# Designs tried in a protein design run: designed miniproteins, single chains, continued (3). Part 84

Each design is a single chain, and the fold is of that chain. pLDDT is the mean over its residues in the fold that is shown.

## One batch from the design tools (miniprotein)

Design m10906
Fold by ESMFold2-Fast:
Structure m10906 (fold): chain A 93 residues (1-93)
Amino acid sequence: LTVEEIKKLSPEEVKELTLEALRNNDEETFNTILSAALEHFLENNSTEYLKAIRDALEEYLKEKESEEVQLILDTLTSVIKGHEQGLTENPVR
């Protein structure tokens, strides 16, 4: 699975793929998904893929407690909130 293939997926498909990777302990696939989401975010100024990953992490945590997954979720939530807050306020006064 490549970054280019993931960028062709919908946010819903990214969420499902992320959840599957988490359930299978597939760190390689998870890291590829995260890389694709970050590239999409930087290229399109869009958090849709990051939100899809966040939602998958939240679903996974309902089924299984994991400190590592919780840390990733907290990090992504902070990035999304920071971006959304920046869109609400002008960076120059």
Scores: mean pLDDT 79

Design m10907
Fold by ESMFold2-Fast:
Order: sequence, then structure tokens, then C-alpha cells
Structure m10907 (fold): chain A 104 residues (1-104)
Amino acid sequence: SKIVQDLRIMSKSLRKMADYVKSGKMSPDDAAKSLDKARDGIQDIKNKLSKDPSKKQVVDMLDQTIDLLDRARDYAKNGDTKKAADLMYQASDTVDKTADMLSS
């Protein structure tokens, strides 16, 4: 489905962003802006899926993803690039698991 494809693309983007943050190739400000866009994308998907009570587990996982992205943004803004990257990898994994749940 389009949602599954969008989540797979987002997972890959978050992983690349984490790699760039970890390697110093992405500034904290650029990372924060990219995380804001990722958060908005997850929120849009959550809003669409929230209409279906059978998707509660998926919605809960998207809420966990939003929390990870918000925390990653705070660490990025504070210059803690290692913790920011670690949280971005966790968000990437959670997004990928969400896509798996929607594919089954």
C-alpha cells in the first residue's frame, strides 16, 4: 500500500540522517528541521489510521515513533549528536516495524 511504501521510504531516510549526524556531515539545525518534517509525516499517517479501531497497535507504535523523533530533535539541538543519532536509528526501526505490521 502507499502508506507502507511511505513508511519504508521514511525509515531509510531516518537511517541515512542518523548516519550523517553521527559522521558530522549534517548540522544540528538541519537535523532538527529534517526531524520536524519526519514527525509531521508520521502524524499524518497516524491521523489517517486512527479512523480504524483495528489499527490501534499501529497507532500506538506511531506515537512511540513521534516520541523518539521529538527526543532526537532535542538532543540534536543541544549538540548531543551521538544520542540524537541513536534515537534516529530507533525511530527508523520502529517505522520499519510499523510497515511490517501493516503488510501482514
Scores: mean pLDDT 88

Design m10908
Fold by ESMFold2-Fast:
Structure m10908 (fold): chain A 87 residues (1-87)
Amino acid sequence: EIDREVYAALAEIYLYLAKQAVEEGDGETAKRFAEKAVELALQSGDPEDLRRVAEALEEIAQMAKEKGLDDTARHFEELARRLREAA
């Protein structure tokens, strides 16, 4: 139905939105966008896409940590681990 590349592109968009939410200090919105990015990456099914999204989530987790959003950072790290296990 929907091309694999479309799922990967949508995941990148949601990662960008999650990053912006972290920069604004909105951990709850960031978590929701990150969860959507994970769903889309899994729909792609490409191990390379799963790995890239996991790496991006780990980078955003570090940003969240620097912002004092420790719970958000932990959530992003957990999502990244799930994708690495799926890849």
Scores: mean pLDDT 84

Design m10909
Fold by ESMFold2-Fast:
Structure m10909 (fold): chain A 125 residues (1-125)
Amino acid sequence: MLEEVAEKLLELADKVEDEEIRNLLRGLAALLIAYPDNPLLRRAVEAAVKKDLEGFFEVLREAYEKGINILPLFGVGVAILLLEGVPVEEIRKALEKFIEEMKLDEETANELFEILEKLEEAVKQ
């Protein structure tokens, strides 16, 4: 499962001309390859593949409450959701709600939106 998703992210990276976006996709794929048995990563991937936006953000909430860096987990899930055809506007609305409910600081919120924008650009190609 995680290896198949990693392969799709690497294939997408090879089609992207922007070096920063390419490096982001390669980094996310490397995370999936390095930690195939990570329970939160597996749950996030499973929710994203099922287009379960609510379930995906529930995994992010659990990770954040445990003090886990949510940026890589968010990136993996958003890349999958976009590749599976979930509209970027639905992901953005869910992210805005998540930021408000979790009371995330401006720096973390900006990093999450930057990841979303870069991944949206990657999938448009």
Scores: mean pLDDT 86

Design m10910
Fold by ESMFold2-Fast:
Structure m10910 (fold): chain A 89 residues (1-89)
Amino acid sequence: SLLETVRSVIKVSDNVTDEQKKLVEKLAEILADPNASYEEVVDTIMKLLGLKSKEEAEEVIDYIIERLKKSDNPALQELAKRLEEIKKK
């Protein structure tokens, strides 16, 4: 499935792929804007990954948060925290 493919691609490691880097960088770019909304994050993920539903995009976002939290990189951990905060608004 598309979701399983995305889960494989966004694994955070020392040998991060260009595709994984683009995804993380785009999320960091959006979250650098203090006016960014969760809806904008969802819409961007849908467009970037060609997803068919908001529910699928939310599932991908939740998976990204979990993977980023497992990273030993402080910047990636901070990105996870910002995603969790914006989701609660």
Scores: mean pLDDT 68

Design m10911
Fold by ESMFold2-Fast:
Structure m10911 (fold): chain A 81 residues (1-81)
Amino acid sequence: EAEKKVKEAAEKLKPIALKLVEEELKKEGLEPEKQKEVIKRFEEEFKKVVESTLKKIAAGENVEAITKRAEKLIEYTEKLK
């Protein structure tokens, strides 16, 4: 269940977070090449965080806290829509 909640939160959060990052970079007036670099780094960090979280769940570490955070993120993504 915890793994399912984390995956759901990640799937819902990623497109919203990417859109916010793209909008912020556009407002800052960053060059297209710099925007692409920041977006790529964001995607890499996002994937790393998700993988790390899933590994913790598999090890039985902080499962309850992680599940609650995933549920909170799902609620947050609903508010951003």
Scores: mean pLDDT 77

Design m10912
Fold by ESMFold2-Fast:
Structure m10912 (fold): chain A 100 residues (1-100)
Amino acid sequence: SIEKLITLKLFVAISASGVAVLVENKIRQGKPITEQEIRDLEDAIERVQRSREELKKKYEENKKNLTEEEKKQVSGTIKRLEETIKYLEDVLREAKELHE
């Protein structure tokens, strides 16, 4: 179902945001960022991007069978995933600038 897919994609975004928050906290504390943490952020971005693409594809395949409320939920979720990607990219940029 579209609702189940939305829930799964939001869990991906929450998980990815958790990785970024830990790195952002290290940056704020002046702690060194490791190459592994940079790779983990890059992987997290790719996972959220894939989740966004999968949700968009499922929406296009089923949009004629979706209610107006379901369409709003999908659009809202896509926007949340895009906001998550931007946040992750901002943290990654800062982490790379501070990587020794």
Scores: mean pLDDT 88

Design m10913
Fold by ESMFold2-Fast:
Structure m10913 (fold): chain A 62 residues (1-62)
Amino acid sequence: SLEELAQELIDLGAELVLLQMKRYVLVKQGKLTPEEIKEIDKKIDELDKKIKQIEKQIQQLK
């Protein structure tokens, strides 16, 4: 339903922001290896892809 898709979008958006903030702080502190950065970036990409998929589904609903 539209309501369920909207809630999922909110939840995923919050997770994305939190993950981006954690990445910023840890990189600034020099606490992440290149491999750890790659893993976090992969998770960010997965969240962004899911958000865009849900946004597209919402746009297709009349």
Scores: mean pLDDT 84

Design m10914
Fold by ESMFold2-Fast:
Structure m10914 (fold): chain A 84 residues (1-84)
Amino acid sequence: NVAAFLAPFREAQKLLEEAQKILENEEPSEENKEKAIKLVEEALKILENFLIGLLPRSQIDKLREQTKKQLEEARKEIEEHFKK
């Protein structure tokens, strides 16, 4: 079932779209900043878990390090956006 296989990917996309809507449409506030960060963190975690199932074990440590770096970059960008 292709739809079931892709369900985590679709869920991650929806979370990222919700985060983008917060950044574009909501007024800057600490609550909205934390909501956007949480949505991005949840989306990246879903994608990491999905990719872990597809990759050989030798690539998993590198994937985890890359995901951590992407989370740190996304957090910084969201924080900078809400400072304006």
Scores: mean pLDDT 77

Design m10915
Fold by ESMFold2-Fast:
Parts: C-alpha cells; sequence; structure tokens
Structure m10915 (fold): chain A 63 residues (1-63)
C-alpha cells in the first residue's frame, strides 16, 4: 500500500473522529497535492469523504 493512501486515510479518520470531517478531507487533499498523487488516489479520497459525510456516526469508516 502506498504511504500517500495511508496518510490520507488517517487524515480523514482523524477528522471524522474529531467531528471535523471537512478539515480531515482538506488535509488529505493537501497531502495528495504535495505528493503529486495520481487520479486514482483522488478518486479514493472522494469516495472516503462521500461515505464519511453521509453518515458521520457510521462505523463503516470508524473501524
Amino acid sequence: MMDIEAEMSRAIAEGYRAGRIDEGYARAKKIADERKADQSIYDTLDSMYTVARRAPESRAFAA
């Protein structure tokens, strides 16, 4: 697994846990930009954010 994906996943999870998913998403996107991530990484990030924002209390992402 690429470290970029792990860092982005962690940023989103931390945002979700703190109740500030938008900040987590923004931080993950900044990481992707700085690491010159591929489109597939951005697609994964958008998918994670979509799941998290739809159900902030969802265990699907808090696992």
Scores: mean pLDDT 69

Design m10916
Fold by ESMFold2-Fast:
Structure m10916 (fold): chain A 59 residues (1-59)
Amino acid sequence: SSVYRNEMATILRNLGDLIDAEIAARKAGDAAAVAQARQQLDEHSQQAVARLRELDAQE
């Protein structure tokens, strides 16, 4: 559906932002910030998969 495509585009944009945050933390040499950014990235991936499955089920 068009909703699925639009949600995928949003998920990919947000993924890019989180990756940029991890890169910034690595450049700053902040190991704690790197760990936090990685956790946020993992949480985003899990939530994104759940959301896409929810949208697919709404047919």
Scores: mean pLDDT 82

Design m10917
Fold by ESMFold2-Fast:
Structure m10917 (fold): chain A 76 residues (1-76)
Amino acid sequence: KKYLVKVYDQDGNLLEEKVMSKEELDAFIEEIKKKANRVIETEMTDPFTGKKRRVIIAEVEENGELKTYIYEFEEV
């Protein structure tokens, strides 16, 4: 089972797009949760494809500034 992972900055710019295994995804999510000050998780269903997307919004402190990153995960 593989997942398409997309990472966006707070302005909606795509920073990274990659494919991960379930094990890689689980490790990646745990790392996000460990470094984030705040995390919001939700799930969306694409009405045209019926596919479920998991979305994580993380607030991270970097160099004394709070930055927000948006992560989208879709099974492929």
Scores: mean pLDDT 81

Design m10918
Fold by ESMFold2-Fast:
Structure m10918 (fold): chain A 59 residues (1-59)
Amino acid sequence: MKEIIERLRREGEALGGLVLSATREVEGDKITIDIEYMAPDSAKGEMDELVNRAKEEIL
């Protein structure tokens, strides 16, 4: 998880984005990854892709 979030922060900063928080929650057999970020409107689509890729790599 740490390495994936660290890469996400680095790649996000290159787009002008900022990762605010990253949390992993476990309830029974369900794992939820929640990532909050800020980005310019022009970069939101690319940030969404980076965030989704990070979530899949953590799971």
Scores: mean pLDDT 77

Design m10919
Fold by ESMFold2-Fast:
Structure m10919 (fold): chain A 91 residues (1-91)
Amino acid sequence: MKRLEELEEEIEELVKKLEEGNVEVIPELLEKVRETARLAVELGLATEQQAESGIKYTEIYAEVFKYKAENPDASEEELKEKIKELQEKAK
């Protein structure tokens, strides 16, 4: 599907920018992930539960990078603890 391929490329570019510290891309990244989830469910490529899980994991990923950007001296151990905290809240 051409639209899914375009969304995948756009998401990969936004993820790269987020990893480089550009937290301003988070709203656009989440919008693209939600659009991908909706299309995947509509096309029968994913269940609603799988789509919801994917969105939640992207939200956790974005929050971790936002924390890292706000706390550039944060240790690897602090980032792991933050990931664990966010994963527990997502259950």
Scores: mean pLDDT 78

Design m10920
Fold by ESMFold2-Fast:
Structure m10920 (fold): chain A 88 residues (1-88)
Amino acid sequence: MPPPSEEELEMEVMVAMIRIMIGVTKTIASKTSGEVKEVLEEAIKKLEELLREAEEAARAGDMEKVRELFKEAQELFKETDKKVKELE
């Protein structure tokens, strides 16, 4: 099998990081209730959509799109953390 390029590895790392963000958010959501849980569940839904798009872009070799989707996932994760902290 041909080895992955540096660009392919970078895309795989970014996609893996989005998966980690989803896993962490799901774990926290499972231990919360009320308004905090609703905020986290909404964030999970959006992160899962971004993950699907990022996996598609990575498969197509579209580095720019993977970077854009990863940045959007990071911004969403930060905004969600801020909202949760403001509610607690």
Scores: mean pLDDT 83

Design m10921
Fold by ESMFold2-Fast:
Structure m10921 (fold): chain A 63 residues (1-63)
Amino acid sequence: PVLVVRGPGTAADIALALAKVGVRVLSVEQVGDRFRVTVADDADLEAAKAALEEAGFEVVGVE
């Protein structure tokens, strides 16, 4: 799955936030004002969203 994320941080901040909750990040791509974050298929998406929100990011979509 791909999380579409918006926020004031960097790709490194996203990767760190997700790593803290055990979510493996396969790639982070910056596209304009958004990040496309590809996570492992076994990832807990609710934990991933909560971690990103705690870090100050907004999850605007899941693909």
Scores: mean pLDDT 82

Design m10922
Fold by ESMFold2-Fast:
Structure m10922 (fold): chain A 81 residues (1-81)
Amino acid sequence: AEEEEARRLAEEALRRGEELLAKLREQPPEEAIRALERLIATLEADIAALEGDESVRAKALRAAAEEALARAREELERLRA
C-alpha cells in the first residue's frame, strides 16, 4: 500500500514534469530559461526538504525530484548553448 502509493505519486510527478518541459519548449527561449531557473530552485529546495525523511514516500518523491532536476538542468544547458 505505502510502496504502491509512493510509486503512483512519483509516476504522476514525472509525468507532470515531462508535460511542463514540453510546454516550455513552445515558449520564447528567454521565458523558458527563467522558468527553468525557477523550477531548478524549487526542485533543489524540495530535495533538501526531503533529506532525513526515511519513509518510502519521501524516498520516491526525492528520486522523482532528482530526475526532474536532471532533466531541467539538461534543458537549461541546451537553451543556453
Scores: mean pLDDT 79

Design m10923
Fold by ESMFold2-Fast:
Structure m10923 (fold): chain A 77 residues (1-77)
Amino acid sequence: SETLEEVKETLKENINDLEKIKGMAERLVYIAKNGTKEQRELALKIFDIMKEIARKYNNQEALDIIDEARKEIEKLG
């Protein structure tokens, strides 16, 4: 399985690819909704990493996609 370090590197390479970021966000929401508590916590950590990278690269569109996906997971709590 991919480590958080591998996920972080993939996100850095793809943060400006809005279609890929949207697809990743949708997959993370699916995992959070249908997975274990541990998978949900991991998905939230990945969203935090995505937001940090999007802010660093000043990609507001990526931030908006990530924030909307995160809100979808927060509705589950």
Scores: mean pLDDT 79

Design m10924
Fold by ESMFold2-Fast:
Structure m10924 (fold): chain A 78 residues (1-78)
Amino acid sequence: LMDENEQTLIDTVNKLLKELGIDLDVSKMTLDQLRDLGDELLQELDASESLRRAHDAARTKFEMISIITGLLLRKKAR
C-alpha cells in the first residue's frame, strides 16, 4: 500500500506522461522498468550531472518516480 505522498507523486507523473502522449502507468511498473524509463529520459533530455547522480543513487520506486517527474517536467518545458 502506497502512502499519500507516494500516491500524489504517481498521480502527478501519470498526468505528465498523458500530457506528453506517453501511455504508461508508473504505479504498475517495477523499479527496474522505472530505472529504464529514467535512463531513456536522461539520454533524451541531455540531463545535468546532478540528475544523473540522483538516478544512480535511487533505491526505491518513490525515489525513481520523483526523478522521472522532474525529467518529465523538463521535457514538457522544452
Scores: mean pLDDT 76

Design m10925
Fold by ESMFold2-Fast:
Structure m10925 (fold): chain A 102 residues (1-102)
Amino acid sequence: MEEKEKIVELMKKARDYLVKAFEAAGLPSAARQLQAVLDELIEEMEKSDPKTAYDIAKAFYNLVKAAAERIRRINPESQPLADEAVKLAKETYELAKKIYEK
């Protein structure tokens, strides 16, 4: 089954929530820079072979976790958006692991 489209959709949703978290914190420039980095990983995922897809999903999840930890310390009100982004990024990682780590 080709589940890459599902992975990409989850990555885009995680990106959107994380960008909103940074925007809500009054950090629109940081939000745009983060969006650019996440979009590069999403584009790499779309073009990936099975071996690199798992590594990209792992890198994406780690980046989202790090950014979410940062925004938690800066603006507690952004925490629900950051938590949703981490949850979606974890789903991306677990789905990629299920498909490619066999």
Scores: mean pLDDT 84

Design m10926
Fold by ESMFold2-Fast:
Structure m10926 (fold): chain A 68 residues (1-68)
Amino acid sequence: SMRERAEEVARRVVEALNRDFKLDEESREKVYEAALEGAMSVMDQSDRERLRAAGLAAGRKLNELLPV
């Protein structure tokens, strides 16, 4: 399902960021929600490679936006 695949992408983004930085639960949830939202929006015109790129780009942008 679309939601299930979006969740997989979001989990990978959070996992990658959490591996280098130990995100608190608040930051982790914010990154997850935004990555999930981004993945779902891309899925209307989805290519598997573009999903991976979108996940990485969303994660980078969100990390820049997070106050810390």
Scores: mean pLDDT 70

Design m10927
Fold by ESMFold2-Fast:
Structure m10927 (fold): chain A 120 residues (1-120)
Amino acid sequence: SLIDKIKEIGDELINYLKELAKKLTPEQRKIVEEIINYIKDFVNKLIELLKTKTPEEAYEGAKKLIDEFQKKVSELLQKAYELARKEGNEEAIKRIDELSQKITEFINKVKELLEEYKKS
C-alpha cells in the first residue's frame, strides 16, 4: 500500500540518520535527533491525512506538510553547518551534506508516491 511504502522510506531514512549521527559530535548528534523527530512527526501526519481525507484534500495537506517539514529541517541544517564551521570540523560538514542529500531524496520519493496517489 501507499502507507506501507511511506513508512518504509521513512524508517530507512531514520535508520540511516541514526548511523550517521554516531560519526558526529554530541552537539551535532542532538541536532540530528531533532531532525529524526521532525521526520517521525511528518510521516505520522502524512499517514493520518491519507487515512482520513479524500485524495484531493490529502494531496493539498501533504504539500503543506512538506513545506513545513522542509522549513524546519533547513533551519536545523543551517544550525548544524554553523556549528561545524565554528569547530573547523570539515568531516562534520561532509556528513551534514550527506544527511541533507538523503533528506532531499526522501522528500522526492514522497512527492512521487503522492503523484501516483493523486492519479487514483
Scores: mean pLDDT 87

Design m10928
Fold by ESMFold2-Fast:
Structure m10928 (fold): chain A 68 residues (1-68)
Amino acid sequence: EEAIRAALRALAEAGLAGDSEKVTEAGQELAKLVSPEQASRAGAALRIGLLKGDVEAAIAAGLAAIAE
């Protein structure tokens, strides 16, 4: 859980910064921790959360998507 949360935070921060290279790196770290389906759902939920500019809300959305 803590490792997944850290990966989601890195992905959210990279997404807000517009750093495509770091987004790719963080996405690869998340994919090591969860299934491809879970990583895909988490990434989609995180992107929607980031539209509100709230990293904590984006991370919460990503974690909820992984739990589904």
Scores: mean pLDDT 76

Design m10929
Fold by ESMFold2-Fast:
Structure m10929 (fold): chain A 96 residues (1-96)
Amino acid sequence: DAEKQQAGKEAMTALKEIPELQPYLDKIQQLLREAQAAAAAGDLDTALAHLQQVVDVVRDASKVAKANGDDDAAKALQAFADTMAEQLARARAELA
């Protein structure tokens, strides 16, 4: 889905280019490494839990961007978080 991929790219650009969001980018990268390690070990529950934490961090970054007046960044981050949350809900439903 090109539109969802575009929102993800815009969100990543905001996280990289806005200095106030850099701690959120660092946390996202840490959680993604932890999710990958859990998935490689066959621990899907732990992997999904870390991915849910990524969604939460992206939502927090969106609030910070909005408070800083970066409305476009806030919208991109919110759209990305919503897309990830939807994908995680589907993954959990398929495992149930």
Scores: mean pLDDT 84

Design m10930
Fold by ESMFold2-Fast:
Structure m10930 (fold): chain A 95 residues (1-95)
Amino acid sequence: MEEMRRIAREVARRQVERLGRALGEDSLSGDEARALREQLLEDAVRETVRRVTEYLREKGEEVTDEIKEEAASLAREEFERLAVTEPAEQARKLL
């Protein structure tokens, strides 16, 4: 559980950093920004499930659909949390 959340947090941070860079460098419309956010969220889910699966297999543990579903849920939770928190923190650094 704790290792799954750690993996989810690391993956989410990278995807949120990509979102932040695109929003900072490109003049994206609200629709384009929303589409990018959705795409990066799905990328975070996919990568987190992949890394959790590899981690458990390296330990010789069985990977069930329930574990994959939990990894996906953690990925969404960590991405949404960081996507709200890090933009606010970046704004504070500019002030």
Scores: mean pLDDT 76

Design m10931
Fold by ESMFold2-Fast:
Structure m10931 (fold): chain A 59 residues (1-59)
Amino acid sequence: GSHMEELEEKLRQEREKRVQAYLKEIDEFIKSGKITREEAIALIVQRTLEETYEAIKKL
């Protein structure tokens, strides 16, 4: 019902906020010269895959 739809939307928004925060942190590391853009992309992809794997593992 609508309660489940509201929960799904809230979880989606919380995920988006976490992704945005992580992207800001990565952007700051790139600007400071600590990592390259290619390394940043690899880290984002790896984290996304790890989160997906852990979600599947809990099924």
Scores: mean pLDDT 75

Design m10932
Fold by ESMFold2-Fast:
Structure m10932 (fold): chain A 82 residues (1-82)
Amino acid sequence: MAEEARRAGREGNSVEAARKSAEAAQEAIRAGDPELGREAAEAGREASLGGTGSGGAAAGVSGVGGAVEAGLRGGEPARPPA
């Protein structure tokens, strides 16, 4: 999945790259391989930035990286007060 995310990014599919990266990261973390999850998140981030290079993909990249990092640390993303 991480490799496929990078491939999608190279083909100009930044959104698909981010999605595949997020899916791979979640699956890796669930399987107990945080290193694979981190690598998948990095691949998606690189693919999105390399393909788009603009704010359009920033939200997706942020979501992927944030979710993976929170899972790896054993915590949850901060949430603003209601």
Scores: mean pLDDT 55

Design m10933
Fold by ESMFold2-Fast:
Structure m10933 (fold): chain A 87 residues (1-87)
Amino acid sequence: SMGAKKAKDAGDAMAKSKTPEDAKKASGQLINAAEQGAKDGDGQEASKAGLDGAKKGALNSKTRGQAAAATAGAMGSAGAGFQSKAK
Protein backbone atom coordinates (compact mmCIF):
# COMPACT_ATOMS: atom_id res chain seq x y z
CA SER A 1 0.00 0.00 0.00
CA MET A 2 1.03 3.62 -0.45
CA GLY A 3 0.98 4.31 3.30
CA ALA A 4 3.18 1.33 4.13
CA LYS A 5 5.71 2.22 1.41
CA LYS A 6 5.83 5.86 2.52
CA ALA A 7 6.32 4.78 6.14
CA LYS A 8 9.24 2.55 5.11
CA ASP A 9 10.86 5.36 3.10
CA ALA A 10 10.38 7.87 5.93
CA GLY A 11 11.77 5.38 8.46
CA ASP A 12 14.87 4.87 6.31
CA ALA A 13 15.27 8.65 5.98
CA MET A 14 15.06 9.03 9.77
CA ALA A 15 17.60 6.25 10.35
CA LYS A 16 19.98 7.99 7.92
CA SER A 17 19.31 11.53 9.19
CA LYS A 18 22.34 13.50 10.39
CA THR A 19 20.53 16.63 11.57
CA PRO A 20 17.54 17.37 13.84
CA GLU A 21 15.84 19.11 10.90
CA ASP A 22 16.10 16.03 8.67
CA ALA A 23 14.80 13.88 11.54
CA LYS A 24 11.82 16.22 12.07
CA LYS A 25 10.97 16.06 8.37
CA ALA A 26 11.17 12.25 8.40
CA SER A 27 9.02 12.16 11.56
CA GLY A 28 6.30 14.22 9.85
CA GLN A 29 6.45 11.89 6.85
CA LEU A 30 6.11 8.84 9.14
CA ILE A 31 3.02 10.28 10.82
CA ASN A 32 1.46 11.20 7.45
CA ALA A 33 2.26 7.76 6.02
CA ALA A 34 0.75 5.99 9.05
CA GLU A 35 -2.40 8.13 8.74
CA GLN A 36 -2.63 7.33 5.02
CA GLY A 37 -2.16 3.62 5.77
CA ALA A 38 -5.04 3.75 8.26
CA LYS A 39 -7.28 5.26 5.55
CA ASP A 40 -6.18 2.58 3.05
CA GLY A 41 -6.89 -0.23 5.55
CA ASP A 42 -3.15 -0.97 5.95
CA GLY A 43 -2.61 0.97 9.17
CA GLN A 44 -1.01 -2.04 10.87
CA GLU A 45 1.53 -2.50 8.07
CA ALA A 46 2.32 1.24 7.96
CA SER A 47 2.57 1.34 11.78
CA LYS A 48 5.04 -1.57 11.87
CA ALA A 49 7.22 -0.01 9.17
CA GLY A 50 7.10 3.38 10.89
CA LEU A 51 7.95 1.95 14.32
CA ASP A 52 10.92 0.03 12.89
CA GLY A 53 12.26 3.14 11.17
CA ALA A 54 11.69 5.35 14.21
CA LYS A 55 13.52 2.83 16.44
CA LYS A 56 16.51 2.81 14.08
CA GLY A 57 16.43 6.62 13.99
CA ALA A 58 16.39 6.82 17.80
CA LEU A 59 19.35 4.42 18.06
CA ASN A 60 21.29 6.55 15.54
CA SER A 61 20.37 9.89 17.15
CA LYS A 62 23.21 12.22 18.21
CA THR A 63 21.05 15.10 19.45
CA ARG A 64 17.95 15.63 21.58
CA GLY A 65 16.17 16.93 18.48
CA GLN A 66 16.79 13.71 16.57
CA ALA A 67 15.68 11.59 19.55
CA ALA A 68 12.54 13.71 20.03
CA ALA A 69 11.68 13.45 16.32
CA ALA A 70 12.14 9.67 16.37
CA THR A 71 9.91 9.41 19.45
CA ALA A 72 7.19 11.53 17.81
CA GLY A 73 7.36 9.36 14.68
CA ALA A 74 7.08 6.19 16.78
CA MET A 75 4.09 7.54 18.72
CA GLY A 76 2.31 8.65 15.56
CA SER A 77 2.96 5.28 13.90
CA ALA A 78 1.73 3.38 16.97
CA GLY A 79 -1.36 5.58 17.17
CA ALA A 80 -2.29 4.84 13.55
CA GLY A 81 -1.82 1.12 14.19
CA PHE A 82 -4.05 1.28 17.27
CA GLN A 83 -6.69 3.24 15.35
CA SER A 84 -6.70 0.55 12.63
CA LYS A 85 -7.65 -2.05 15.28
CA ALA A 86 -10.22 0.15 17.06
CA LYS A 87 -13.87 -0.23 16.10
Scores: mean pLDDT 73

Design m10934
Fold by ESMFold2-Fast:
Structure m10934 (fold): chain A 68 residues (1-68)
Amino acid sequence: SDDEVNSTQLDIERKLSELQERLDAGEISPEEMLREFERWYEEKLPSLSPESQEIARFALETVRQRLA
């Protein structure tokens, strides 16, 4: 549903903001940020609808491209 998709988008934004703050504070490296986000993605994937999985996958690919 649109509500579930919106909730997934907000969860992604929140997770990325948390990781970005830790990166900016020097607590994690870019490689650690990517690893942490990949772990979060894998943990969330089985509970997501196909539409939410596509949104999460796009976010993961964007993070990978940015940190490569």
Scores: mean pLDDT 83

Design m10935
Fold by ESMFold2-Fast:
Structure m10935 (fold): chain A 92 residues (1-92)
Amino acid sequence: SANVEAVLRGLIDLLREDPDMTVRDALARLAAEDPSRVLDRETQLALTRILLSTGAADPLEVRLRDLLEPLLRFAEEEGYEDLVAELRELLA
């Protein structure tokens, strides 16, 4: 989905800016820019799947650096090849 990919790209951009930013703060920033994209049903389901895969008790308090591996797994599973390349570079 174009909405899913755009939100994941936004998370990667925010991670490059501040890897200590919480998922909560990152999603709030993205929602302030384009609420319809973040609130899209497919995007919400994708984010839920990624966040639950972290195993954290409060996934929204996870730092963006700790989201890198869950995000890469999701991108690989869904075939988002450009995101996979960017995320692998960030993990190297």
Scores: mean pLDDT 85

Design m10936
Fold by ESMFold2-Fast:
Structure m10936 (fold): chain A 68 residues (1-68)
Amino acid sequence: MTIGELLDAFVDLVTRYRNGELSPEELRARAEEIIAMAEEILADPRASPNTRQFARDIIDAVRRLVAE
């Protein structure tokens, strides 16, 4: 999993959500997928501190989006 792939998935989620293209169920499913992608980055011991912080920030952003 690359940081670029995580960012692309997050941008796609936000764009589709803003366009009203996602049901609440689809939003949750995509959010869970993106959180799993970010957790893969956090599980890599070779990931830089900046990469880990970015993954945590994405998890927080996605969780806030679903909680709205």
Scores: mean pLDDT 81

Design m10937
Fold by ESMFold2-Fast:
Structure m10937 (fold): chain A 86 residues (1-86)
Amino acid sequence: MLSEEELKEKKEQIGILVDQLLQEKDEAKRKEIAAQIAEIALEVGKSFGMEEEIKKIEEALKNSDYGTLLSLVYQLFGKVEEIHKK
């Protein structure tokens, strides 16, 4: 499993990518940034066995539903942070 330190670094990386996505106007670049966000979230999800969350993130990315993608990514991190509190 990923450590708390690794999770913090990945969450910070996602925050930077989210800011870039919200400022980007080129659809091709937005898709690339969204794919990077999804890739990081999928790595975290696989590390913690979160199959349902992974499936939902992949579906949101496929549909270019970036609002749902970001919501699902932050929900995944919230669930993972709860595991580390135990």
Scores: mean pLDDT 82

Design m10938
Fold by ESMFold2-Fast:
Structure m10938 (fold): chain A 96 residues (1-96)
Amino acid sequence: KVLEEIKKAYEEGKKFYERTMKLADEVIKNPKYAEEGKRIKEQAEKYLKDMKDSYEEALKNPEKGEEYLRKIRQSTANLGVLYRKAKLLLEKAKAE
């Protein structure tokens, strides 16, 4: 069962990564927030890599599946924080 949850968590995380990257690209279009948007993209790429590595390790070591599922979910939660940060920067840009 853990393997199915891991596959779903990884797929969900990848979609969240794609949404975060798209939002960060919108942030970068504003010169005032371009550097912050770039930092969000860099951090999102790191979380995607962490998630991918955990997914691949889970496939090699199913007995540690729950540990890797937790790591994948943590990376997805971290992506959620970046997504909210990008969204707030876009709202600030509109208010100016």
Scores: mean pLDDT 87

Design m10939
Fold by ESMFold2-Fast:
Structure m10939 (fold): chain A 80 residues (1-80)
Amino acid sequence: MEVTLDTSGMEEDAAMVLIYGFDEEGRFAVATHGPLAAGSVTTLETPLIDPDFAVGFTADLSAALMKAEGNTLKVVKVHR
């Protein structure tokens, strides 16, 4: 899954990108990505942490960006 993230509202790089979601049966899965540059629009290809959760993923996937100092980040678009 590709996720497009807008970090234009950040003054510093995001420490981690966290992509999480549920399949149609409500099983939880998380993918993480390393640091994401501030002040940019970036498209990330997200490998799943657990391949077993790749089967049956729905449009209920979400993206969250984490930063140590608690910046507010925007999720711009989620791509399939």
Scores: mean pLDDT 50

